# Designed miniproteins, single chains, part 113

Each design is a single chain, and the fold is of that chain. pLDDT is the mean over its residues in the fold that is shown.

## One batch from the design tools (miniprotein)

Design m3939
Fold by ESMFold2-Fast:
Structure m3939 (fold): chain A 104 residues (1-104)
Amino acid sequence: EEETRKKILEAARKLIDEKGLFNVTIEDIAKAAGVSVSTIYKHFPSKQALIDEVMREFRERREKLIELLKKDPNISYETLAKELGISVEAVKQLVEELKKRGEI
């Protein structure tokens, strides 16, 4: 149950990153996660509920990244990756996005 929920969230996150929020369907997420559409609806009552959880995870990571950078502006990408529980490449992408938005 929890493993299936994590697969759905991971698939949604990757597709939103690749195609953008408005171009992702529940059917795309089901295919990417290797589950049925009905299985997704057992874990999330709507597409919006699924998106809200993905965005909450992204917001939490973003806020933690900003906090870590404010405490130590010279912090390494490797340390940020360890603290956030994501890859070094994902940290680099997040930092670039935040700089483009003027948040850091």
Scores: mean pLDDT 78

Design m3940
Fold by ESMFold2-Fast:
Structure m3940 (fold): chain A 81 residues (1-81)
Amino acid sequence: SLSQKELVARMLEKELKELFGAEDIEVEVTDDSVTVKGKINGKPFEVRARKDGSVEVKGEGLTEEQKEAIAQMARNAAASL
């Protein structure tokens, strides 16, 4: 069986690949945070969400809509920890 952290990491990687075509995805999950790094349309991005609901998104070439969607996915993942 997967731990909750492993499940969260795999689900985020899958969703980012399927919804945004994200590549080179790296996911780090701690007891209270989720950090994702990768590329969308060849442009690097990073998102970090904490269990308290705070989120930070960085990414050149992301639209505001993509940033909000990725932020929400990461927040939901961190809230499940």
Scores: mean pLDDT 81

Design m3941
Fold by ESMFold2-Fast:
Structure m3941 (fold): chain A 67 residues (1-67)
Amino acid sequence: LDRAQRRALITALGRERAAADGAAPPAEGMVEHAVDLTRDSPEDRLETAWQILWAASGRSGRYTPAA
């Protein structure tokens, strides 16, 4: 995935999580930071970015459905 695609996915995920919690979407800075974290190792960093957005939403368990 290129940077624009990763940014779109991270933004969409954050927006969905915020809507579920009745909160504002993640700040642009948080999204950009998460995109930067996925730069050098997309698979590993993308997982980290998803965890960051999930933590920001105030919910847990969705990134580990088996837990």
Scores: mean pLDDT 58

Design m3942
Fold by ESMFold2-Fast:
Structure m3942 (fold): chain A 82 residues (1-82)
Amino acid sequence: SSMTERARKILEKLGIDMSSLSPKTRKYLETLIQAIEMYVKLSEEEIRDMVNEIIEVAKTKSDSEVDKFLLEKLLELQEKAG
């Protein structure tokens, strides 16, 4: 797993059942949380909202649409950090 221990603890605090998520969805969440830890200081509420958005998009959208959505979120976080 590429997820940091801090990222895992954040997801646990948010009450997210990682075992209910697909491996691809888990990888998206790992990537998002790593970007948040690296570039921005967000509240637990903001992190929860972003995580829930990705989970819902992953349930209803194609893989290519989820990849695009994640990229857009990563770019937003990068701009917020600068």
Scores: mean pLDDT 70

Design m3943
Fold by ESMFold2-Fast:
Structure m3943 (fold): chain A 85 residues (1-85)
Amino acid sequence: MEELVKRMKEILEKSEPYSEKTIKKLEELAEKEGNELLKKLVELSKEMMKKLKEALEKGDLEKAREIIKEYWKRLEEETKELAEK
């Protein structure tokens, strides 16, 4: 599980967290492992993508950046919870 969470973070850092390819890869990892926390992180990624698309369509680049940063913070919180078990 720790290795998968680390891999998810690496993918999000190297590939933009809002990319469809990144989200699909994370979804495949979550399904393969059957891990509820990973599935939750994938769902958060999908929600972030939807909000980001709406902000970009409005030309609100500042809002788009905030959405990405908020997503990273939430991702860190979820992975911290996993580490504390």
Scores: mean pLDDT 65

Design m3944
Fold by ESMFold2-Fast:
Structure m3944 (fold): chain A 69 residues (1-69)
Amino acid sequence: MEEKITLLTVEQYLDAQIELLETGKKLTRENVKTMEQQAIKEVEENPDLDEGELKRRISEMFEKLTQLE
């Protein structure tokens, strides 16, 4: 996927995941970590992005999501 990723897009994505958890479709910590790795991988494969800032924000948000386990 070569779509541009922004901090807002990451936040919207995580908000949707949190909503799924609240509706009873709970994620395990392993699933959350897998999703985080996928997001980081996608950022690394887009060289035009500010990888440092995006990776930091992605990790922070997924750490919070993992606490819901």
Scores: mean pLDDT 58

Design m3945
Fold by ESMFold2-Fast:
Structure m3945 (fold): chain A 65 residues (1-65)
Amino acid sequence: IDQQEIDDGIRQISIGVVRTAASNHLSPQQAQELVDDLRARLETEPVSTAIRLADERMAALIEEQ
């Protein structure tokens, strides 16, 4: 696994998370927590699984509104 590819992937997902959070009136803190959770998942899970879990967490936060 290429570290640079991982960093680029995290950046793209982070941009998506921040944009979606802003559109759904989530705070910058909530967006940061989503990014932090994704990073933690990437240390223990495959990239595809980490992305899925991040998507599920973001959807849950939106649903809670």
Scores: mean pLDDT 70

Design m3946
Fold by ESMFold2-Fast:
Structure m3946 (fold): chain A 83 residues (1-83)
Amino acid sequence: MKEDYEKALVLYAKGMEAYKNGDYETAIKYFEEAAKLFEKSEDYLGLANVYERLADVYNKLGDTEKAEEYRKKAEQYREKAKS
């Protein structure tokens, strides 16, 4: 559990670095891996944050449909984190 959470944070940070550098393909891969580990750790706030970043990436790529899908997932998991 703790190891999955710590690994998710590292992957999220790498995804953010790739995103800032405009490497959207690499950012997506790191964010998807981070999302799986946050889900496994039941860190729904971390998962929501990753989905917001995926929405930002897809918006930059012009994929408005995927951006909207990930925004809805982020909102869903933020609400779940409050319970």
Scores: mean pLDDT 85

Design m3947
Fold by ESMFold2-Fast:
Structure m3947 (fold): chain A 66 residues (1-66)
Amino acid sequence: TKRTELVGKASGYYISAVGYRTEGYLEGKRLEKLSKEAAEQARKRYDEEAKKYEELAKKYYALADE
């Protein structure tokens, strides 16, 4: 159904968001030994990217709820 397709797209975007958050966590942890500032900047960049995909997921979930 159309709903199933939209949920599939939303889930895909959400998985991408989780990936970015995981990479941000790991990169931040790695950089913390070298520079707290670099670690914070890396976490912020990955968090912002993750939020973009979370917003896309929300849009497609909302479309599925029509």
Scores: mean pLDDT 85

Design m3948
Fold by ESMFold2-Fast:
Structure m3948 (fold): chain A 82 residues (1-82)
Amino acid sequence: AEKKVEEVLDVAIEELRAAAARLPEMRAELDAAIAKVKASKDLVERGDILAQALVALADADPALAAEVRAKISEAVEKAFDV
């Protein structure tokens, strides 16, 4: 189960990295969120950091946030067969 969660988190991190490249104004915030996720060993904390980053992204660019959420949802479905 933990390996599948890590696979989803890796997809989320890469999608946030791509979003940071497309929104220079959000780059520092998204890079900081990615660093915090990588530094944390608690799955709940990691999830909360990613959720906060996605909320900030949705406020800045709702369409890009929707694209990122879709990629994360696809990774969840693939990892957990849902």
Scores: mean pLDDT 79

Design m3949
Fold by ESMFold2-Fast:
Formats: structure tokens, sequence, C-alpha cells
Structure m3949 (fold): chain A 68 residues (1-68)
């Protein structure tokens, strides 16, 4: 879970920098470790605010919602 937290911190920084591709990749890795993390869901929402047509982010957001 600590590894997931570190990935989510990095994903949050990537989102703040506008780096959607890096944020999505880090979110995918965090999801693989802990698919029920509400922080991952929050970051996925932020990615979709920046890039609402991002298919990977949409899939990740829906999977995270199902797990909560």
Amino acid sequence: KQKSANLLTAAGIAVAAGDVETAVELLKRAYEIDPKDPTALSIAERVLELDPDNEEAKKLYEELKKNM
C-alpha cells in the first residue's frame, strides 16, 4: 500500500504539471497494487478534467468506482 501511495503522489504531481500521459501510467500502476484506493479515484477525476476524452483514464475511473 505504501508503494501505491508513492505512485499516487507522483501521479498527483504529474496532473498538477499537466502531464496526463505520466499521470495515467502512474495511476495504472497504483491500481494494480491497490484497486480500492479513494485517492486514485480522485486523481483519475482530475485527469479527466484535463483530458475528458482519455480512454485509459475513463476505464480506470469506472473500475475504481466499482471497487468503492
Scores: mean pLDDT 80

Design m3950
Fold by ESMFold2-Fast:
Structure m3950 (fold): chain A 80 residues (1-80)
Amino acid sequence: DKKKEIEKKLTENIKKILDSLEEDAEKAIKNGDLEKAKENAELMKQIADSMLKNGETPEEKEIAKEALKRAEELLEKIKK
């Protein structure tokens, strides 16, 4: 089913984007760029929230839940 293959590839690409945002946020925290870290963490949260609301599959929702948790942990680190 080509539709399911496309959906899987889109989910994989979104996961890569979320992973990149997490990495960039962690690097920004290490460099003391808290504004950049917050921007990346908030964008990650927005993408994850969108996936939770619009996600049709359990896999999409699980990736979104994990990304949301990581984004919230990053935002908590920035506050301290």
Scores: mean pLDDT 81

Design m3951
Fold by ESMFold2-Fast:
Structure m3951 (fold): chain A 100 residues (1-100)
Amino acid sequence: SPLEEKGKKLLQEADKLDEELKKELEELTEIVEQNASQEEYGKIMEELQKKLLELEELRTKLLEAIENKNLQEAEKLLEEYKKKVEELKKWIEELKEKLK
């Protein structure tokens, strides 16, 4: 189905964003573990968990929209997901600079 092919492409774009984010999260984790105090570590992990939960919620909604063949909603959710990933990447970059 053309709708199924479109849905697969949207999921592939989300998967690519997930892979890019995974690399930045791995680098952040190493820097935080080496340089952060116990108090800073706790606060960083709490903020990170909150941001990751927001992404998971968007990912779930995206999958549901695709399964329901609501491609217009799926495209909007992917755009929001991309924006949240970029916001998280920026937050990671700012943290790396602070943990000098």
Scores: mean pLDDT 86

Design m3952
Fold by ESMFold2-Fast:
Structure m3952 (fold): chain A 91 residues (1-91)
Amino acid sequence: SELVEEAERLVREAEERGDKAVLLLAKQVLEMARQIEAGKPPSLMELEILEGLAGIVRGVGTIINDEEMKRLAEEVIELVRRLKRRLEELG
């Protein structure tokens, strides 16, 4: 529930900023958090791919000097890491 609520907040922030790349990542994190709560968790590989994609978006933010893109991508990375920890606790 807490992870879903935080992912929903991140989606709203990305929508408000108009950052389509971060919005797509935030929506994927939200979907994965909901899948865990529904008892149909994503694979660790899927979470690792999402973390990697968020890392690329963070890198793009650095290159174009977009501090908001960097911050939102870092929040996606942190949420994915918390989802990975939750999966480890469950299995």
Scores: mean pLDDT 85

Design m3953
Fold by ESMFold2-Fast:
Structure m3953 (fold): chain A 73 residues (1-73)
Amino acid sequence: QESWDAVQQAQQLFQQLSPDELAELTRRGLLEDGVSESEAQRIADAIVNPPSSTIGTLARNTAIGVLAGRLLS
């Protein structure tokens, strides 16, 4: 129940935040999770300007996962 609520809140935040705000939150969350700065920045860049629909989908799923994880913390 709480996990689904966190995912739903993350999806709402994803829709309401600007791409720049979402990218910055995702980048910071990934850095806190031990992801390298270069990898976190690459994912953040893919949220703002996805080079393909596939990479855009992966970046979106990563952002939702990071936001949901932070809401549960």
Scores: mean pLDDT 73

Design m3954
Fold by ESMFold2-Fast:
Structure m3954 (fold): chain A 85 residues (1-85)
Amino acid sequence: DEARRLAEEYIERRVEELRREGASDSQILAREIALRITYNTGIEAARAAAETGDPAWKTLAQSEIDYLRSAGEDELAEALERLLA
């Protein structure tokens, strides 16, 4: 799964950035888990939208995108938007 693999690479880079900024191990772990859950939900919703054509799945994916943006994770939000386009 290419989209999921790219997300893992993005999260790995984000973890390195947080570590350089002096975030604690527990803060890094919490952010990493939250990003994986949110992004994976967005991926599955985007795929369901493509498979079924049902706009409800696109709406769910958009809510995950909005959350990522509110958390300052713009790169992951943009990656999900590309899947919806």
Scores: mean pLDDT 78

Design m3955
Fold by ESMFold2-Fast:
Structure m3955 (fold): chain A 70 residues (1-70)
Amino acid sequence: SAALEEVKEKLHREHGVPLDTPAEELLELLDKRIEQHKKAIEQYPEMAALAQKALAEYEELKARLEEALE
């Protein structure tokens, strides 16, 4: 869909993800990134500000991708 293509292009431009990456792999990638940043906030408080910003960005991209797949 057009919405899926827009999400893929944004991930490519802003996060370097290949345009031909399947949507299921994109969801797995975003889930892993979200989990990593949540753990980083817990384990390394000195990184919290950077991790929180990245977490918010990945959660937004995941929400947009899930909406595009519905």
Scores: mean pLDDT 77

Design m3956
Fold by ESMFold2-Fast:
Order: sequence, then structure tokens, then C-alpha cells
Structure m3956 (fold): chain A 68 residues (1-68)
Amino acid sequence: SIDDLERVILAAMLSLSPEDQAALAALLRELNRQGASDEERTRAVIAFLRERGADPALVARLEALLAA
């Protein structure tokens, strides 16, 4: 469900450093300014979480939820 996806995204974000959390927020603001779709924003968030070393188990859970 969308609620499960949102909860896992929040948990993964909270596993990031404060600096990486701020960088993710800046990325989301820029994507919103560019008019990115929900799909594009979701893909960008997952890619960011993977690249910044968020908890791999939470990233795997996010990928599984999107595939469902």
C-alpha cells in the first residue's frame, strides 16, 4: 500500500546522516520545481537512498514494494 511505501521511505531517510537528509530534501525541491512526476520522484528517492548508503534492508523493501 502507499502507507507502507511512505513508512519505509521515512525509515530509510531517517537512517541517513543529517547532511544526506538535507541533500535529499534539496533534490526533492528541485524535482518538484522541474515538474517531475510521482514516478520520477520515487525513482530518484530510491536511487539517492542506495547511493548514500541508507539501510540496505530498507532499500530492498522499497524496491520490493514498488515491484508489487
Scores: mean pLDDT 78

Design m3957
Fold by ESMFold2-Fast:
Structure m3957 (fold): chain A 64 residues (1-64)
Amino acid sequence: SNEEIVDKIATKLNLDEETKQAAIKYVAGLDDESSIQEVGDFLRQQGYDPEKVTQVMLELFKEL
């Protein structure tokens, strides 16, 4: 589910609870693949390290 995807990202990137909840709301209703793409973009815009975010997204795509 998209919530499980956000939870995995939150664990790998050490997101605070507020950012995690915002990401869950941001991807509500999207499929798993779209959720990975949109969370990645959202986190980069929030100032997270683009290289680390991209690596986490690629690993999650391999698990789909």
Scores: mean pLDDT 80

Design m3958
Fold by ESMFold2-Fast:
Structure m3958 (fold): chain A 94 residues (1-94)
Amino acid sequence: AKVVVTGVTGGEAGAAGSVVITRDGEVLGTGPATVGADGTTVVGEAKGEVPDGAEVAVGVSFTGADGNNVTAAGAGVARDGVVEATATANATSA
């Protein structure tokens, strides 16, 4: 499934990362992700089955502009193989 997470903070354009999709604590899919040119959108491809219409949680992790690890989390709905989420939590670790 394609994943698009908006509202991410601390992103560096082109930074590589990972994405995970979960529902009710179960991992449905994981895969690579990349921070978009705006530094606030993360696009990824999760390997796994995500049912159409499912309400899911999305987590992304990537290297931020300061070299620290950044994580972001949000919720979204799967539609036509795409999950769009807005980040409601952002965290940075030194």
Scores: mean pLDDT 78

Design m3959
Fold by ESMFold2-Fast:
Formats: C-alpha cells, sequence, structure tokens
Structure m3959 (fold): chain A 115 residues (1-115)
C-alpha cells in the first residue's frame, strides 16, 4: 500500500540520518585526537628545528599537517563517510610523523650535548 511505501521511505531516511550522525560523531572524536597530536607534533618539530638551526623545514612540516587537518574538518560537512576516512588517515599520519619527529629531536639533542 501507499502508506507502507511512505513508512518504508521514512524509516530508510531516518536510518541513513542516524548513520551519518554516528559517522560525524566518530570522525569528530578522531579529529579531536588529531588536534591534540598536531599540537604535540608542532612543539616537537619546532624544538627539533631550533636545535638543528633549520626552522624552515619545521615550519613546512607544520603547515602541511595544519592543511591536512583543515581538509579533514571540511570533509565532515560535505560527506560523513569521507570525513570519517580522512580523519582516520590524518590521525594515523600525524601519529607516524610525531614518532619520527620525537626520534629526530632525541638525536639532535644528543649531538648538541656532545659538541
Amino acid sequence: SMSAEIQALQQQKQQQEQLNNQQRKTAQGLLDLAQETLSLFTRVATGTGKQSGDLSKAKSLISEAQDKYKEAQQLLNDDPLKGLQSSKDLLDWLTSQLSTQMRNYQQVVARNRRS
């Protein structure tokens, strides 16, 4: 019946809206973690640059990380599924970059202590 079709369409719309809202909420949680990771990354990269005497490389890496973060934020408004995937990819990338910069910082500090 027409009533059954209308009810099915309303249920489908409500289920899709709930899924989209859950994806946005999960993505926002990942972006919040990415923002915290980006803050720590910025501090470590700047510290490494100061110790090495090359702040230009640190500024470039920080700018790239900030641009990726802004892109992930914009995707949450346009496409919740793409926003979720972009937020996951960003957090994974930032975590990897942070680990690399922490290692680089330790190496530069150790070299400076021996000089």
Scores: mean pLDDT 82

Design m3960
Fold by ESMFold2-Fast:
Structure m3960 (fold): chain A 92 residues (1-92)
Amino acid sequence: SMAEKIMKETLERIKKLLKETLEKIKKEANSYDEIREILNEIGPEFQKLIDEAREKLKDNPELLKKFAEEVQKLVEEMFEEIHKIFEEKEKK
């Protein structure tokens, strides 16, 4: 369906944004404050993708719920990777 396509395409766009953010953190962030700055820079783009998907999926509550669950999982996975990167950067 068109709604399923919208969900899939938006999740792929979010996944790409989060992956690019993670790679930037790996290359450029040397402190927690710098990680926060990078996250703040992508915040508006991330929120726009979420808001656009919510509007497009508003008439399909099951897909909207699935979308929210998949986004939460992607965000949780990103923060786990950030934690690992930060720990590795502080290792000898």
Scores: mean pLDDT 83

Design m3961
Fold by ESMFold2-Fast:
Structure m3961 (fold): chain A 74 residues (1-74)
Amino acid sequence: SMEMEYTIKVARFMALLTEARLYLKQGKLDKAKELLEEAEKIYDEMKKKYGSKYPETIKKLKEQIDQLKKELNE
C-alpha cells in the first residue's frame, strides 16, 4: 500500500540519519556526509511523492537534514 511504502521510506531515512550521527560522533566525517547524501535522495523522492499529502512530515525531514548539515560544519 502507499501507506506501507511511506512508512518504509520514513524508517529508511531515519536509519540513515542515525548511522550518519554515529559516524559523526566517531569523527568519520566523510562516511557521515555520504549517508546524509543518501538521506537527502530519500527526502527528494518523498517530497515529490508525498509533499502534498504529508507536508508536516516532509518539513520535519528537511529540518533534520538541515540540522545534521549544521553539525557537520561545526
Scores: mean pLDDT 86

Design m3962
Fold by ESMFold2-Fast:
Structure m3962 (fold): chain A 78 residues (1-78)
Amino acid sequence: MTEEDKALLERAKKAIETLVNSKDPEEQRKALEEIKKLIDYAKKLGREDFVNGIRELLKKYMDKVPEELKAEVEKLLE
């Protein structure tokens, strides 16, 4: 794994942690948008391993995702 690979996974993890732990709707939305951008970036690079890694992290935290954002997160898993 390169340093760039490691940085991308750390960014995804931090964004997911913000999404599920923050009580500020604006921070939650910002975190969700960053997760979307990271998944799109991984898809553009053809990095299926990164897409799957981010999706597995999201699945792990799904029960903690805010109800109003849950449908958008579900779309990211498909």
Scores: mean pLDDT 79

Design m3963
Fold by ESMFold2-Fast:
Structure m3963 (fold): chain A 57 residues (1-57)
Amino acid sequence: SLEEALANAERFAADLKLSEEKKAALLQAVRDGYAASGDDLRNSPVLAAQFAAVMAA
């Protein structure tokens, strides 16, 4: 579900000690990815691109 995906993203951001800016960007990427791909977030190009951007910065 979107709620579970957002909760997992928040936990991931906390574990990696992401800034509030990067955390907000990751949460938005999850929302956008869910809107585009539903429950199949693994195959979301939007989430993949944003995740790569967050991890690279």
Scores: mean pLDDT 70

Design m3964
Fold by ESMFold2-Fast:
Structure m3964 (fold): chain A 81 residues (1-81)
Amino acid sequence: SKILAKKLKELGLSDEAIDLILEGVRLANEGKVEEARKKLEEALKLIPDKEKALKALELALKYVRNPEGRAVIEELIEKLK
């Protein structure tokens, strides 16, 4: 999503972290839950600011419709809290 990419850029994330989040969202919507988890965990390693990482995952969750994909993102959000 162009809107998601713009919002992630406004958070001050690197282009690499944004690309990994967008790929994770795509995989989550496809139901590829383990691949989605790996991409999102790679993105989180590039976002040392916990509050920015949390906001990035909360934004990503708004763009995932697949229930299994949503559950992966919600799990990662809870682990960051």
Scores: mean pLDDT 88

Design m3965
Fold by ESMFold2-Fast:
Structure m3965 (fold): chain A 61 residues (1-61)
Amino acid sequence: MSREEIEARLRALLRAAIARYPSLAEDLGQLLTWARSALAGEASEALIERVAREVHAEVNA
């Protein structure tokens, strides 16, 4: 899987999680904690954190 495909998958998983648990959109710390645990093994921790921060910013824009 390419980096672009991994990032797209992470974005889809994060948005699905926020749709199911809207509170994750309200607190960046909670979203980051969830993402590091739930998405472990999908990508590096650094990439997971970066994509989670981007998604959080997008849903709160």
Scores: mean pLDDT 82

Design m3966
Fold by ESMFold2-Fast:
Structure m3966 (fold): chain A 67 residues (1-67)
Amino acid sequence: KAEEIERLEKEAIELTRERKPEAVPLVQSYIDQIKKFPSLAPDIIKALGTIDPEVARILAEIAELLK
């Protein structure tokens, strides 16, 4: 559901802002890429998981909802 995806996007961005504000543009870009090209999600989630596993988990939930 679109509302669920919006809530998860907000959660990921807020979590990133609290932990690493400088990474917010990168996380926003990754969310936008997953929404536009869902096939990129596995590679993006893997890359982000090396930086912040919790934010990567939220992006994985967004990708699952886009299936």
Scores: mean pLDDT 81

Design m3967
Fold by ESMFold2-Fast:
Structure m3967 (fold): chain A 109 residues (1-109)
Amino acid sequence: SRADASAAAGQELARKINEHLKKHKGSEFAIGVARLSADESIVFVAVHKDGKNYVKVYRVGDGVVEFIGEEVVEAPTAEEGIRKVAEKLGLKLDEIYSMPNAVFAPTPR
């Protein structure tokens, strides 16, 4: 059930990310992951535009994707925007993926 729940959450998150990518075609995009436990992660999704990063933060666990907030931070890249928001929240990033003009896949590159 936990593996099935994680797969369902991953699919829902990928769908939400792909919808945002379609709306922000040509923008730099990055995803960051901070693992809190075996069953819970915080996922950061950043869109870089005009020197600003629009970073959406999600809690992912038990088959649920929960939107917990959005931060706007100035940084030269979407990846650096995620790092600033993670630092502000006191979270250590385990993984970061950069995606310029790409559609997000459920499996990391």
Scores: mean pLDDT 74

Design m3968
Fold by ESMFold2-Fast:
Structure m3968 (fold): chain A 76 residues (1-76)
Amino acid sequence: MIEDLVEKLRKEAEEYRKKAEELNAQMQDHGARLVASTDDAERAAHTAALRDYWAQVQEYNKKAEELRKKAEELSS
C-alpha cells in the first residue's frame, strides 16, 4: 500500500537523521578532546576522525532528505 511505503520511507529518513545526529555527537566529543589534548599524535588522530565523520554526516543528511522528499511526493 502507498501509505505503508510512505511510512517506511519516513522511518528510513528518520534513521539516517539519527545516524547523522549520533556522528555529530561523536564529532563534538572528538573536537573537545582535540582542544583539550597536548599530545600531537592524539590531536592528529582526532582530526582524522573528525574528517571521516564529517563526510559521513553529509552523506546521511543527503540520504535522509532524499527519502523525506520521496515520501512527500508519494503522499501528495
Scores: mean pLDDT 80

Design m3969
Fold by ESMFold2-Fast:
Structure m3969 (fold): chain A 56 residues (1-56)
Amino acid sequence: SLADRVREKLASLGLRDRDAVGFLGVDAPLDAPLEEVVRRAIEAFGEETLLRFLES
């Protein structure tokens, strides 16, 4: 899933699920589940943009 890809990217940077809000720059509660943060990122930027971001 995209949430798993985001989790993997965060881990590669020494970050945790809780860092996803700041990392992706989305307007969400800091304690939001990763899946909700990813959903909001897709709504804000689009899935293709998120995938390209994770590939870099």
Scores: mean pLDDT 79

Design m3970
Fold by ESMFold2-Fast:
Structure m3970 (fold): chain A 64 residues (1-64)
Amino acid sequence: MFIEDLSVEEINELYLERLGENAPLARNLKTGEVMTLLAYATLAEKENITEDTEVEVENPEAKK
């Protein structure tokens, strides 16, 4: 995938730019980092952290 050539930060920024107001976020329970769901999914595939990592989806962009 071309996404393999992107850093997690770049993927996160692209996703936020596309969906800013409705971008779903995921919290990595191992590292405590919050990132877009797409960036987290990509990181999990690269690092093989699918078996032991739980993810909670949250939207930090609360309604105004």
Scores: mean pLDDT 55

Design m3971
Fold by ESMFold2-Fast:
Structure m3971 (fold): chain A 61 residues (1-61)
Amino acid sequence: DMERIQELYSQALDLALQLQNGDRAKAQALISKLLGEYRSQGLDTLEALEKTVEELQKQLA
């Protein structure tokens, strides 16, 4: 579902920006790193994004 993927990516970016104090380059690098790690574990794009959002939420808590 492309709409869900876009929603999750937007949420991940907002969370990563909060973690990186508004540093957009570092936020994007963090998302790319997490997505790459989950994708290498065999997760598809949607599952990798869901796990990325969950991980970023845990880091902010």
Scores: mean pLDDT 85

Design m3972
Fold by ESMFold2-Fast:
Structure m3972 (fold): chain A 80 residues (1-80)
Amino acid sequence: SKLEELKKKIEEIISSLPEEVSREELIKIVEELMDEFKMSEETKKKILTYIETNLPEKISREEAKKIFEMVLEALKLELS
């Protein structure tokens, strides 16, 4: 399913992330992921705005995981 493909892609991304990533780099990765999975412009705007306004300049892998969980949940809602 599209959800299982996204989950696998997220696991691959997280495994490849350094222990800390810049907010700018995380935004790029998340935007590219949402584009690959053809998520709505509304969903992309909401998630990217959240990252820009709520996260520090350096983001731990654990904080990045939470953002990818938001992406996964957003896709679940779009498929419902």
Scores: mean pLDDT 85

Design m3973
Fold by ESMFold2-Fast:
Structure m3973 (fold): chain A 70 residues (1-70)
Amino acid sequence: GRVEAVAKTPEDAELAAKAAEATGAEVVSLDREKGRVVAEGSGNDTRGAAGALGGGKAAGIIESVRYEPA
């Protein structure tokens, strides 16, 4: 699966990347200046990453999340 997130700040993008890695997903791209994070992995890992990044969106630190399940 694949999860793409856009954070509101470069610092929030780093936090989003760490949150995705904490769920077992692999961060394949981190563009701090654009706030863009891309994580890939197994269905369970990317589902966890999507949940964590969705929580960040609800908390107001993530602008958008796109989840493509495996």
Scores: mean pLDDT 82

Design m3974
Fold by ESMFold2-Fast:
Structure m3974 (fold): chain A 94 residues (1-94)
Amino acid sequence: SKKEEEEKLKKEALEEFEKQYEDALANSTPSMRKWIEIVKMMLEKAPKEEIKEKLKEAGLSENEAQAVIYLFEEKYEKAEELAAKALAEREAAE
């Protein structure tokens, strides 16, 4: 079955990504490690609320973190609206 072959290839690709992220974690600064963990969570389809909290731990604002979540969900218009709002908030803070 072509579907069984596709599923096996997807599993092998995910396992290869996991190995690459483990190597990156071992050689990363604490800041880079947080970002690598976030990318892995996004690939593993972790709950968006958990990804958002990790983004905020990495130094993003609420609106910046939510914009990244929308971008990952392919909600480009909502992502752009929140990114523009976050930029305006940073500019207003001087």
Scores: mean pLDDT 69

